# Designed miniproteins, single chains, continued (3): the designs that were tried, part 102

Each design is a single chain, and the fold is of that chain. pLDDT is the mean over its residues in the fold that is shown.

## One batch from the design tools (miniprotein)

Design m11530
Fold by ESMFold2-Fast:
Structure m11530 (fold): chain A 69 residues (1-69)
Amino acid sequence: SREAIERAADRLGLPPERKERLLSRTPVQAATEILNEAIAKGLTPEEVIELAREMGFLDEVTERRIRAA
């Protein structure tokens, strides 16, 4: 949901400009960028998986990709 994506962006400390840009994308694109940002910031695989679950985008492929990063 939009609310879950907004909360994830806030947890990652994304600036308002970046958050607004993400909210203009499709939910899948926004979630993908948030997960990539979390990985880049050095969050643990478990933290990134939790973000994916909260946004409603956790599936087998996404989990394997996160664990491989």
Scores: mean pLDDT 78

Design m11531
Fold by ESMFold2-Fast:
Structure m11531 (fold): chain A 56 residues (1-56)
Amino acid sequence: LSEEILRQIRIAVLDSAIYVLTKVAEKHREEGKTQKAQELLDEAARLRRERAALLA
């Protein structure tokens, strides 16, 4: 019950962070800042792995 609520909060926070990082990366890529975009995508990938662990 308590653990379920904490898990849902963590997933929501990770979803928000992944979304923002992905959108900022898209904008950087459109501006030709490919390395900066890749750094943000790498961060998003790390957060996706953390999210997947919470669902396992």
Scores: mean pLDDT 84

Design m11532
Fold by ESMFold2-Fast:
Structure m11532 (fold): chain A 83 residues (1-83)
Amino acid sequence: PSDREITEAMLLLGQGVLNATKNSKKVDLLQDGRTHAQLGQLAAQLGDTATAIAHYRQAEDLYAKAGDQAGAEQARAQLAQVE
């Protein structure tokens, strides 16, 4: 497979993981934030700017709620690069 095909497959798998965890009774904010940040990177690599923006915004919010200032700042920086 090409690098683009691998990136697309990873984006689909990550989105599946997020959908599976939405009904979880225990929300791991750091884990969810990291997953959204990774999906944002994959979407940006594919040129899907709208999806990348959505995931980076979610990552920033989740990191901030978890008290991870460094993670929130990284997500803001990634968001600024794709906006």
Scores: mean pLDDT 76

Design m11533
Fold by ESMFold2-Fast:
Structure m11533 (fold): chain A 80 residues (1-80)
Amino acid sequence: GEEAAKFVEEEALRAGARKVETGVKGDELTVLVTAPSVEEATRALEAALRAAKEKGLLSSHSDPVAVSPVAVMARATLAK
């Protein structure tokens, strides 16, 4: 789980996120991304989740949901 969390954090920051917070519980990864706008945060989070899924770290993920004017959250299932 920790490898997937670190990868998603690094990819989201590379894609333009200002801050990334992750949590792992069992096979679930929660990701919170902050950027200058919801649109930028959503693009950064979607790019990071796609990259992690392509690398085989995630089996599935939710669509990002806005939690503030500058932050989005998604939940993902870790690959077995």
Scores: mean pLDDT 85

Design m11534
Fold by ESMFold2-Fast:
Structure m11534 (fold): chain A 83 residues (1-83)
Amino acid sequence: SSPLTREELLERARERKPGLIEETVAALVELGLDEEEVREAAEELADGILNNDVEKVNEAIERLRELLDERLGTEVEYSLASK
């Protein structure tokens, strides 16, 4: 068993943050969303997850949902993996 602390696990998650943001942005841009708006929302979501800020996560999810609703013209239930 590795003596990894919660802080070390969070640092490892932060190292993966740029890759996760780019992957999320690429997927949503393929759906026709604006890259800059999606990037801002994805960064806010990632920050909320890494800092265990549930309110920030919910605000970022709502922002992404609004962007999807505008693009698709439909009520979209946007579910993101928060684990």
Scores: mean pLDDT 67

Design m11535
Fold by ESMFold2-Fast:
Structure m11535 (fold): chain A 62 residues (1-62)
Amino acid sequence: MAEKEKEIEEIAKEWLDILHETQGVEKTEENLEKAKKGIKETIEDGIATLEQFKKYIDEIKK
């Protein structure tokens, strides 16, 4: 796997572990795949938010 994919998988495993402890979600490969997908979507949203924030800072400078 590419380095980025491995990093996302490790984060997804930690998220799944937390969900298992707090909500009783089973630690299955299917749930891990769902967690990975959710993290990827969250990263995409985070990137968009960061770009919007940069734009806001530039507008304040004017």
Scores: mean pLDDT 69

Design m11536
Fold by ESMFold2-Fast:
Structure m11536 (fold): chain A 83 residues (1-83)
Amino acid sequence: SPLLERLRKLLQELRELLKEAIELGIIDDPEVQKIIEELDELSRKIGEAIRNGDYETAEKYLEEMEKKIEELREIIEKEKKKQ
């Protein structure tokens, strides 16, 4: 499924960003934790929408997840520039 492959790619990107957040010592920052919680909820909703055959809803949540991953990446890149 193209949607499931897209979700797997986003989860791989998230794992790399979480690794960087740990290395930078910002994993426990409230802003970082909030985005992680939002991403966990989105990944669950995407999986449920795909399972139910609601592909339009899955696409919307995938777009939202992509935006949240970009937000997390920006926080990490900003922190990297300080160190």
Scores: mean pLDDT 88

Design m11537
Fold by ESMFold2-Fast:
Structure m11537 (fold): chain A 58 residues (1-58)
Amino acid sequence: MTPEQVRLQILMLFLRIARDSLLAVAERSTNPQLRQQQLQRAAELDRRIREIERQLAA
């Protein structure tokens, strides 16, 4: 495994934790607008995670 792959795995772990945190905040939100904003941010992080997973699978 290359040093770059190790860096990407660490970054991916951090992004997964951040995504899960945003989803938890959205789940607890009673405000539909704030919930949508948190879900949108979580979706952006999920897209980044998928991009990194693709790079690691190459």
Scores: mean pLDDT 82

Design m11538
Fold by ESMFold2-Fast:
Structure m11538 (fold): chain A 67 residues (1-67)
Amino acid sequence: VLEEVRQVAERLRKAGLPETADAVLKMAEQGRPIEALRAAAQVVRDAGHEELAKFVEETAKRIEEKL
């Protein structure tokens, strides 16, 4: 779970969203990874990164299926 969130955070930083990456990691460490990823996907979509938003949403779904 935390590894998948770290992969999302790395992509967020590369897309120029380091604050969103930090927020996602913090929320995931607090036991809220799915909520963190869904919130990040919305921010990423609003920033115009549709492919990244889809990746984040798919990652959230994949984690939800494992829980």
Scores: mean pLDDT 79

Design m11539
Fold by ESMFold2-Fast:
Structure m11539 (fold): chain A 76 residues (1-76)
Amino acid sequence: SVEEAEKEALDEAKKLFDQSRKEMEEIGRRDPSRREEILKEADKLYETMKKGSVAEALKAASRLQTLTDRYRREVA
């Protein structure tokens, strides 16, 4: 069903989001000067993911992955 497919997509998005958030927290530990900014941005995306539509949740997860990759490169 459509509902089942949407549920599976949301579960996948949440798993990817959780992994990216953990990486963001680790990056924040390596660069304390940017820690507040990094975590605040992740928190905003998490709020969008949990309250938004399926499409909004998927976009939020994708955005967090993109930001995590950017911050990882900047702190490396």
Scores: mean pLDDT 77

Design m11540
Fold by ESMFold2-Fast:
Structure m11540 (fold): chain A 94 residues (1-94)
Amino acid sequence: MPTLVNIRVDLEGTPEEIRKTFEELTKKIQEIAKKHGAELLGTLLVPVSDDRAELLTSVLAPDRETAEKLAREIEKYARSNPLVTRVEIRISDL
């Protein structure tokens, strides 16, 4: 069953550091999605304050097993970045 992966990453840093991290995370998420045959539906950076932002992204996986694998890979990569304060991932069967 196609499975939707919704990812939220909370970032803290300077505006320049946040922008650079957003671009790096977006590129990596796209690479992970392509590797697993999943589709990146969209990514959005939402400023919360001068030093905080939320990265929101949605990935459509062909099945739940693929969704869980790419979610773990994305979470591991995101959590390795010192600007990342929180990672929240929701997986929904369609």
Scores: mean pLDDT 87

Design m11541
Fold by ESMFold2-Fast:
Structure m11541 (fold): chain A 97 residues (1-97)
Amino acid sequence: DPPPRKIAVVTTGGEEVMEIFRHLLEAGKLVKVYRAPSKEEARRLAEEELKKGADLVVVLNIAGASGDEVRKALLEMAERMEKAKEGELIEVDVSAP
C-alpha cells in the first residue's frame, strides 16, 4: 500500500459534521480539519493548506442540508478523495435551494 496521504478538510458544516471529522483526525485518516464561516473563506483556507504541503484538500460546503443530504455528501467526498490526484483540491457543495 502507498504511504498515507496528508489530507486536510475545510467545512462550513455544523457540529455534527465536525464531530465526524474529529473522529477521522483521531484515526489518522486526516491531518487537519477547519470550520469556516463561508465557502469563500473555506476555499482560502484550503489553498493555504495546499501551500503548507497537504497532499489533498477537501472543501465541504453545507448550507441548510438535512442529515441524509450530509451523509450523501460525505459518501461523494470519500469517492472523490479515492480518485483524486496528489495536490488536488476537491469541492463538495450541499445547499438547500
Scores: mean pLDDT 78

Design m11542
Fold by ESMFold2-Fast:
Structure m11542 (fold): chain A 78 residues (1-78)
Amino acid sequence: GEEVLEKIKKLIEEMKKNGSLQYYRDLVDLFKENKDLPEVKKLYDEWHKKMAEKRQKVEELIKEHGLEYVKKLNNFKI
């Protein structure tokens, strides 16, 4: 329960710092193992939505401004 939530929070923080897809994969694996826990599902759904919005924003910015603009987004602070 709570130990899994702490692991998820740590992975989210690492993803924010490094932008690594590796941490995203670890998060998905934790969700699969704990899909019956409503709290875990809620965190996964919230994060997944936020990641999808961020990815769409990046794709739009590539189309409008090109790859050079996307490089500046690597320093994006939330």
Scores: mean pLDDT 67

Design m11543
Fold by ESMFold2-Fast:
Structure m11543 (fold): chain A 83 residues (1-83)
Amino acid sequence: KAKEVFEAIKEVAPEDIEVELLDETDTSLTLRFTSKDPAITPAELRRRVYEVLAKAMKKNPLIAGFATLSVEPNTVVVRVLLK
């Protein structure tokens, strides 16, 4: 379940955004999204990460939602909630 969701998110992520799995539970994944573009703003990166998650939710019905945990200059950490 969790691996399937993680792979679905990685598949829809653009090449300039790295996705890393930080933590996994039966009901959630904690993911780090890192931009390879040093000029990206935190707000722009967060918007792009939300687009990735929205696309993943369309492809994988196991994704119930997500919550932003932190936003840093080149990194967004998100908790993805599973059904």
Scores: mean pLDDT 81

Design m11544
Fold by ESMFold2-Fast:
Structure m11544 (fold): chain A 85 residues (1-85)
Amino acid sequence: VEEVLKKLREMAEAGEDPEKIAEYAEAEIKKLKDLKKQQEIAAETWELIYGVPKEALLEGFAAAEAGDYEKARAIGEQLMAAAEA
């Protein structure tokens, strides 16, 4: 997982097309069976492309999986407000 995250960061720093970064992330996610590792790669990709905090995305995913939809919604609203401010 760490090598995938490092490669994603290197691609973003090199100014790679966001679609290519997303394609690489999706291919690596498909190789994994662990949902948490898949979510970590997805969160890193979203942070690199959209500037959304990785930690907040991971917290949102965890809340949704636990059935805490109110917490997941609150995190989503906070991230949208931060992006629009």
Scores: mean pLDDT 73

Design m11545
Fold by ESMFold2-Fast:
Structure m11545 (fold): chain A 84 residues (1-84)
Amino acid sequence: KKEEEERRKKLIEELSKKFDEAMTQIDNLQAQADKYRAEMEANKDDPEKVAEYQAKVDSLEAQRDALNKQMEEEIKKLIEEINK
């Protein structure tokens, strides 16, 4: 029925918007990681700074992985909702 079609359309649009926002966040996290990788290269003779920037890169990578998992879960929920 029209109301059920409209609901599914809204769910797909909502997920699409979340996906676009997540991609923007992933791009920003990657840009920050690239910046810290450049700082590591600039400070490669300072092992303490290299370790500090590596920890920042690892943290950003973990945030990206968490965001990817969140999006996978959102897609799974949408598939379950459509199959109802």
Scores: mean pLDDT 81

Design m11546
Fold by ESMFold2-Fast:
Order: sequence, then structure tokens, then C-alpha cells
Structure m11546 (fold): chain A 100 residues (1-100)
Amino acid sequence: SMKELELRLIGEILRLIGEEFNLELNPDDKKVIDEAIKTAEEAIRIAKELLKVDPKNPLAKNLLKQVKKLAEKVLEIDPDNEKAKKILDEAKKLIKEAEK
């Protein structure tokens, strides 16, 4: 089932985002930050697809909230990260649209 695959993929992305929140940040963390950004971009893509089917989808809303937190954490470390800024703005916009 496509829905079963989507739920499993969302669970994996949420787990990866959750693990990334616990990283101790050092100069070698660039690769970790890059992977976090990549994960957040994929999570936004999946959330958009879910919201096309159900504009109030609670899994998509939860995924976007985790993406927002991840982007905020990246920006605490690297305030000039343009990708993280774009991800944060997009996640905020999608959350607002899904909650109203």
C-alpha cells in the first residue's frame, strides 16, 4: 500500500530529525548539518504530498513542526545558512496553512 510506505517513510524521517536535535555541535558538524538540511527538504516534499490529499493531515503537520525545530537548531549554530532559512520559512507557511 502506498499509504503504508508513506507512513513508514515519515516515521524514519521523524526519527532522523529527532536524533539530529541531540547533536553536540563542533567544527566537524558541517556534514551533519548538510544531512539535516537534506532530511528537512525531503520531509517538506513528503508533507506537501500528504497535504495535497488531506490539507489537515496530522502526520504532515507533526512532520512540518519537527522540520521547523530542526531548521531553528541549525540556524542557532549557522545563522547564515540560506537553505535552513528557506526551510524554516516554508515549514512555517505550510504549518499556518494546515492549522487554519
Scores: mean pLDDT 72

Design m11547
Fold by ESMFold2-Fast:
Structure m11547 (fold): chain A 107 residues (1-107)
Amino acid sequence: MKMVVAIAAVVNGRLRVDVKELPEMEPKEAVDQAIADYAKATGATVELLREETIKVEGGDDIYVRDYRATAGGLEVPVTVAAGEESNKDKVEEIARQRALELAREAK
């Protein structure tokens, strides 16, 4: 079973989403890899704010983490969600909605 990970970040009021297909792994591992890659690419320090497992009817769970990423004095709300490839649309939608909600709550 292939994994999908979506990383959604709100930068200067704009939502940016990257969705990647990954080989077989646990959702938690997919999220850990995605946020580590994001931190390396941006030079940001990431702070974990929240984690949640979302149950999907008839499917495997979607694992979600919300972060605050800080680089050069800029704070960016980032949500990473991971789940099975069959849940790709749901994974992306969860990441989008949570990143936007986090951006509204942050300031």
Scores: mean pLDDT 82

Design m11548
Fold by ESMFold2-Fast:
Structure m11548 (fold): chain A 102 residues (1-102)
Amino acid sequence: EIEKLKEKAEKLPEEEQKKLLNEEILKLEIEKGILEIERAVLVTVARRKLGLPPLKEALDDEEELEILAQASEELRKEYEELLKKIEELEKKIEELKKLLKE
């Protein structure tokens, strides 16, 4: 929880506070990067299942969701859950970055 990280950081010297927050931000950014790779894999699997050619242009979230829905209800649910996890990580990263700026 970000509240507990803030309380822990406030008890540390300024140098260690910045180090702790930066390390946590880096961990969350790495986790987000892994989930974004998983997202790309799901889209590739869905496109392959539908017999579609390799991607020539980047798709938006709506276009990707439509492709997944057409391929499999299971793949669509996995994609939606993955997007939720990515959004949660983005919110946590933003909150920690705000703490660094204060």
Scores: mean pLDDT 79

Design m11549
Fold by ESMFold2-Fast:
Structure m11549 (fold): chain A 119 residues (1-119)
Amino acid sequence: MDKELEEEALRLIEALKSPDPEVRREAALKLGEIAPKIKNKEVQVRVVKALGELLEDPDEEVRRAAIEALKEILRGTENKETAILAVAALVRAIGIAIDRGESIDPAGAPQYPEVVVGS
């Protein structure tokens, strides 16, 4: 199972280079689902780095997919290096979103300082 997930992840990393934004979007979402299940730390790190590059993608939906994939990896990974790299990529994504005038919070979600501070 682990080798099949590793090979699938490497194929999906190549798909992130597709000229078709739909292919890049789907590949990013798939990487977010499978990367936390991969026991090979080097492959997880490669996935996070490849998704980090997509944060500057010209297509907004591809950038959103990369952010969602990085969140899933951060939530599911047991590897500290992968988690640190995913956090760094997500912090960079917030900076990119601010520079582009994009929302860094879900549209319509109220900001509860008590929840943010208490969590």
Scores: mean pLDDT 76

Design m11550
Fold by ESMFold2-Fast:
Structure m11550 (fold): chain A 60 residues (1-60)
Amino acid sequence: MEELREEAIARLRALGHPVAEEFIAELRADPSNVVEKTVGAELLAIGDELDEELGYKPAG
């Protein structure tokens, strides 16, 4: 269990995305469903990167 949490945190940090830091904080507070949380965060980061490559930049 602890090994999976540490690997998940390392993978999320490797993304270098703000969403990754938020998920890392959540995993430290509640390490349940670590696999699902990690995969979800990775998919979100990939989607955001693809949107930037396509020139999509939402402004508030």
Scores: mean pLDDT 67

Design m11551
Fold by ESMFold2-Fast:
Structure m11551 (fold): chain A 86 residues (1-86)
Amino acid sequence: VSPISVLTGLVLRVMATAVELGGAVTKLEIEWGPDGRTVTLRITVEGDVEAVAEELRRAVESSPHLELLSISIEGNVITAVIRLLP
């Protein structure tokens, strides 16, 4: 599985969850770390930001290809740092 495929699946799940909760993802920023294996996602959510963050954490933790390094919420923005596993 390619890193792009894994990240695409994660992003689609997060966007679907926001809509299912009556909101939306209004902005998504993806930043790759210098190792090519660490990704910072910044997700702006209209609606239940905490519930979307919880689903993101669950989705990452359930994946054998991803490791959650950190997750934080500031206002309506979720910042997650994720490592892609071999």
Scores: mean pLDDT 83

Design m11552
Fold by ESMFold2-Fast:
Structure m11552 (fold): chain A 89 residues (1-89)
Amino acid sequence: AAEADRAAGDAALSAGDHVTAAQHYNKAGENYFARGDYRKSSEYYEKALAADPTHAEAIENLGDSYWAVGDEEKSEEYYKKAGYRVNPH
C-alpha cells in the first residue's frame, strides 16, 4: 500500500539509507499511479529522486506521470534523462 511504502521510505531516509528510501517512495508513487492519482504519484517519484537522483525507474515513472497530467515539458525532460528519444513537437 502507498501509505506503508511512504512510511518505510521516511524511516529509511531518517536512517541515512537513501537508496532504500528512493525504492519505497517509488513504490508509493506506483501505487498512486495505478489508482489514477497522477499528482500524488509525481510527488512521490520526486521524493524518490530527492533521496536518490540516479533512481532510473523513478525518472521514467515521473515522465509518465507528468505526461498523464498534461505537463509535456516536464515529461519530455524526464524521458530524456531516462534515455528515451523524444520528438521535439
Scores: mean pLDDT 80

Design m11553
Fold by ESMFold2-Fast:
Structure m11553 (fold): chain A 65 residues (1-65)
Amino acid sequence: SQLDQLQNLLDYYTGLATQRVQQSQQLVNNNDPQSQIDQARDQANYYGDLAGYYGYQYLQQLRQS
């Protein structure tokens, strides 16, 4: 269903955002270059925004059901 597709996209991008947050924390703990930390944070924000978009679409469809 459309709801299942939106839920899967929400979960997928939430997972990617979480991985990039964890990666950025590991880079900080390892004293890796700031550019690598910033890249991981930017990717986390990008995937988080996509998760938020699909979460919004999921709620809109749920309210119409």
Scores: mean pLDDT 88

Design m11554
Fold by ESMFold2-Fast:
Structure m11554 (fold): chain A 69 residues (1-69)
Amino acid sequence: AMEKVRELLEKGVERAVAASDPEEANRILADTIREAVQLGREAGLPLDEIDRLVTEAVQRYEALRAAKA
């Protein structure tokens, strides 16, 4: 359920941040978000909750990218 969606997003963000190629990083992040949305919807999570989890993951990704620069 929610914990699996959060874990998927966390691992996806870590992989995206580890990518040296910006195109690869963007692809990993986009694929991860798509999978997380699908998993959340199949698990019956409210759209608002899925949106919050995705937003949190994107913010974490941006913060980690800024810290890496």
Scores: mean pLDDT 80

Design m11555
Fold by ESMFold2-Fast:
Structure m11555 (fold): chain A 113 residues (1-113)
Amino acid sequence: MEEIREALRRAAQAVKEGKLDEAVDILSELYGLTPEERELVRKAVEGDLEAWRELSATNPAAYRAAQALIVGKRLAEEGASVEVITEAMLQVLEGGDPARAARIQARFRAERA
């Protein structure tokens, strides 16, 4: 639990700094993804729809990692703190609960002043 949260903080920091490849590496290490799965996560987060389709069909863990990175990237683009990004990514990874992640995003957007 503690190690997962710390890894997610490092990934959130990398996303906030625009270092998306570093964030992909951190999550790939955390979840034991293969080099092929890591490359699919990178392509999916960069907007490759074919990579998203392949991940959703072949590896639910890698698919969730890609979803968490997209949530983090969008929040970082909106100026969210590392803590907000970390919490949103954690919710996506723990339960695959996009509705909970969406509520965190909506709360941030309402309070972003």
Scores: mean pLDDT 75

Design m11556
Fold by ESMFold2-Fast:
Structure m11556 (fold): chain A 99 residues (1-99)
Amino acid sequence: SEEEEKKLQEEIKEWIKNGTLLEKLKKLSGKQRLLVAQQLEKLGEEVLSDEEIEKLKEEEKKSGKPELVFVRIAKSLGVSDEAIELLSEEIFGVKVEIE
């Protein structure tokens, strides 16, 4: 439901702020981690402008890296490199090197 999605978004924001997101992700199932990733993308759309999101989508198309938009959004939200790597492997099956 929309209320459940908003509640999860607020929990994710708190986990990012207090540095506990990675530990929470480690305790979640793969399906639950995918739900967290989906909410991170939605949060990115609320924080980043439409122009910034469109530029990231064009970079993704040009690079051929399906994880690019997700990684950039997660970094913009303050998600740790370790949490981004874990989620990117779960979602895209790709080992991300964060520079």
Scores: mean pLDDT 80

Design m11557
Fold by ESMFold2-Fast:
Structure m11557 (fold): chain A 79 residues (1-79)
Amino acid sequence: MSEDNTLSLRLFAEGLARVRAGASAEEAARRLVDELLKRYPELEKYRDELIAYVTRLLTAAAANPEAEKRLAEALSLGK
């Protein structure tokens, strides 16, 4: 589906919102990867690597006060 990029950005925005609400980046990354694997079960062999990678991305995004605005803009442009 042509919506794959929008889904990925939405999952990341949800993960970032969880970190802002007090969840750990690792916890948010695990939930994000679980949702991604529901759509792409072939990526299961990379689960641990994906969790580590997304944890680093969420930690970096949480340090940036403009991260949510940039994600919202990307979602609006990707629609």
Scores: mean pLDDT 76

Design m11558
Fold by ESMFold2-Fast:
Order: structure tokens, then sequence, then C-alpha cells
Structure m11558 (fold): chain A 62 residues (1-62)
């Protein structure tokens, strides 16, 4: 499912650090937002978005 694919992306981002983690997590945020905006946001999609946003916030701005 889309949710499972996005959660797999989050797991990859969580295994990375710095810019690489932010890049993968940012891609998950973008894709999850598109799915939610299309009305297809499952619980797994929302969970992937929440976790990916946390990674971006941690690795992003100083």
Amino acid sequence: SVGDRLLAGVAVAESLTGRAAATVAGAVVHEAQKVIDAGEGSEKVREALRRAEAIVARAGPA
C-alpha cells in the first residue's frame, strides 16, 4: 500500500543521518502531503508524515 511504502521510506530516513536523512524524509513529507490532499490519507500515511516531519525538523534549520 501507499502507507506501507511511505513508512518504508521513513525507516530508511531513520537509518541515515544529516543531509541524507533530511533528503529522504523530505521526499516522504512531499509524497504523504500529496496523498492526504487527494483524500487518500490513511492512518499509515499520516504516521509516515508525522515521523518524516520530525526527522526534517531535527536535521533541518539550526
Scores: mean pLDDT 80

Design m11559
Fold by ESMFold2-Fast:
Structure m11559 (fold): chain A 91 residues (1-91)
Amino acid sequence: MAAERALNERIEALYGERLRELSENNDIEGAIEVLVEAIRRIWAEADPEERAALEAVLEAWRRQLEEAKKNPELADPEVLEAAERLLEAIE
């Protein structure tokens, strides 16, 4: 939770404006590219403890995506597709 919050705060601080503009233009492709870049940058700048926490967050996101795919009522289909593409691009 703390690591996930810190990750979200860093993404918002570095890329929040770009992500907001892309969201307003309904540019899901661009938003995925920016999020991939943000996560890669955070990973590159992270110390070993932060990287372990980031891996735990990414694993939690993969589990949430898997669960949401089984229960489509829990998530917007466009959000599920974007999340799947984001996780594939990071791997």
Scores: mean pLDDT 71

Design m11560
Fold by ESMFold2-Fast:
Structure m11560 (fold): chain A 65 residues (1-65)
Amino acid sequence: SSLEEERRRRIQALEDELAGEVARLQARLREAEAAGDAERVAEVQRQIQALVDDYLARLDALRAE
């Protein structure tokens, strides 16, 4: 159905967005780890977790449609 196709396209767009943002944060995490900056490592790890949590909430909302 058109609604199922629209939902699949929205999920794919969300996945593509997440992949790009995770890659950026993982690069920042590696830089912080290489620098031995434990506070920055913890900050970036929190940002990654928040991003994943937001993704899961948005995915659940799309699946509930």
Scores: mean pLDDT 85

Design m11561
Fold by ESMFold2-Fast:
Structure m11561 (fold): chain A 77 residues (1-77)
Amino acid sequence: MELKLEETPEDRARIAEVEAHLARLAAQNPALSPEAVQQLLARAKALILAGTPLEEVLAQVERAVAEYLPAVEEAKA
């Protein structure tokens, strides 16, 4: 019954990667609120701690951002 009791250095590195990626996405997309960014980061942390590969976590985050933005129409011109 070996379970992760705390974040490993590898888990922290993956979390930092997702955090940097989300910060970049937020800078490029002003419509993405700080609360939405924090929620996506929290979900990504949970997935990483559950053993989900970083590539899958990043793909899920990018999909969530892409699905969020089309629901918010800003001036197109």
Scores: mean pLDDT 71

Design m11562
Fold by ESMFold2-Fast:
Structure m11562 (fold): chain A 85 residues (1-85)
Amino acid sequence: AAYAANAAAFKAEGTSILNKATTSAEKLTAAIYYGMAGTAYKNAGKNADAIAAYSSALAILKSILGADSNAVKSLQANIDATKAA
């Protein structure tokens, strides 16, 4: 499915950015790509892959923005909703 192919591409790009990242801004860009991969996997019905991608994004966001940030809370809610599906 197109969603699964797009998810794999977003995950690969996020990993590539993260491996080269030296700044918080670059790491946040990697988190955005992992979040996009998570949503694309979820749309493809690949909930386990979606949770893994969202969890990678969540770890980056927590390290930079802190656990109490709205971005972290929103992404945690997406993970919890995906686990419940």
Scores: mean pLDDT 82

Design m11563
Fold by ESMFold2-Fast:
Structure m11563 (fold): chain A 75 residues (1-75)
Amino acid sequence: SALDELIAAVEAAVAWAESNPDVFSAEQIAALRALLAELKKAASLEEALTLLRQFGADNPALRWLLDLIIREAEE
């Protein structure tokens, strides 16, 4: 499903961020982990997209990564 693909894309982004602590701060990695946990509890794609929009507003430095995640999930 689109929700499962979105969760998988965020999970991959978290793993990449954890493997590149010189690019991502510990705070950014923690924020991405928190986002992933909330997405796994989402009941719908609409709820998940709302969580992503809020995350982008709260973490403007990571908006480029959200753009990549959304593009990967939009198949």
Scores: mean pLDDT 82

Design m11564
Fold by ESMFold2-Fast:
Structure m11564 (fold): chain A 89 residues (1-89)
Amino acid sequence: MDSEIAEMLRETVEALEKAIEKGDVEAMRNIAKGLLENIDLFKKAKSPEVIEALKRVKEALQKGIDLYPDDEVLREALKAVEEIIKELE
């Protein structure tokens, strides 16, 4: 399960980075919504691999927020990811 979660998070990072490069705010929001929907799965994963992937997701979300600071969905997703990283560390 942790391996599957880590892979999902890596795919999420790649998708976020592509959406940011394209300036596709709708794609960024859809990815952020997907993260929020799966937040409870990430809370259960304690592996270093998942924690590292979550840190990369946080970094990508922060880049998106730097471009679209008024987007509440991106801000909510960043908050949720930051809280999980703190909880797992």
Scores: mean pLDDT 80

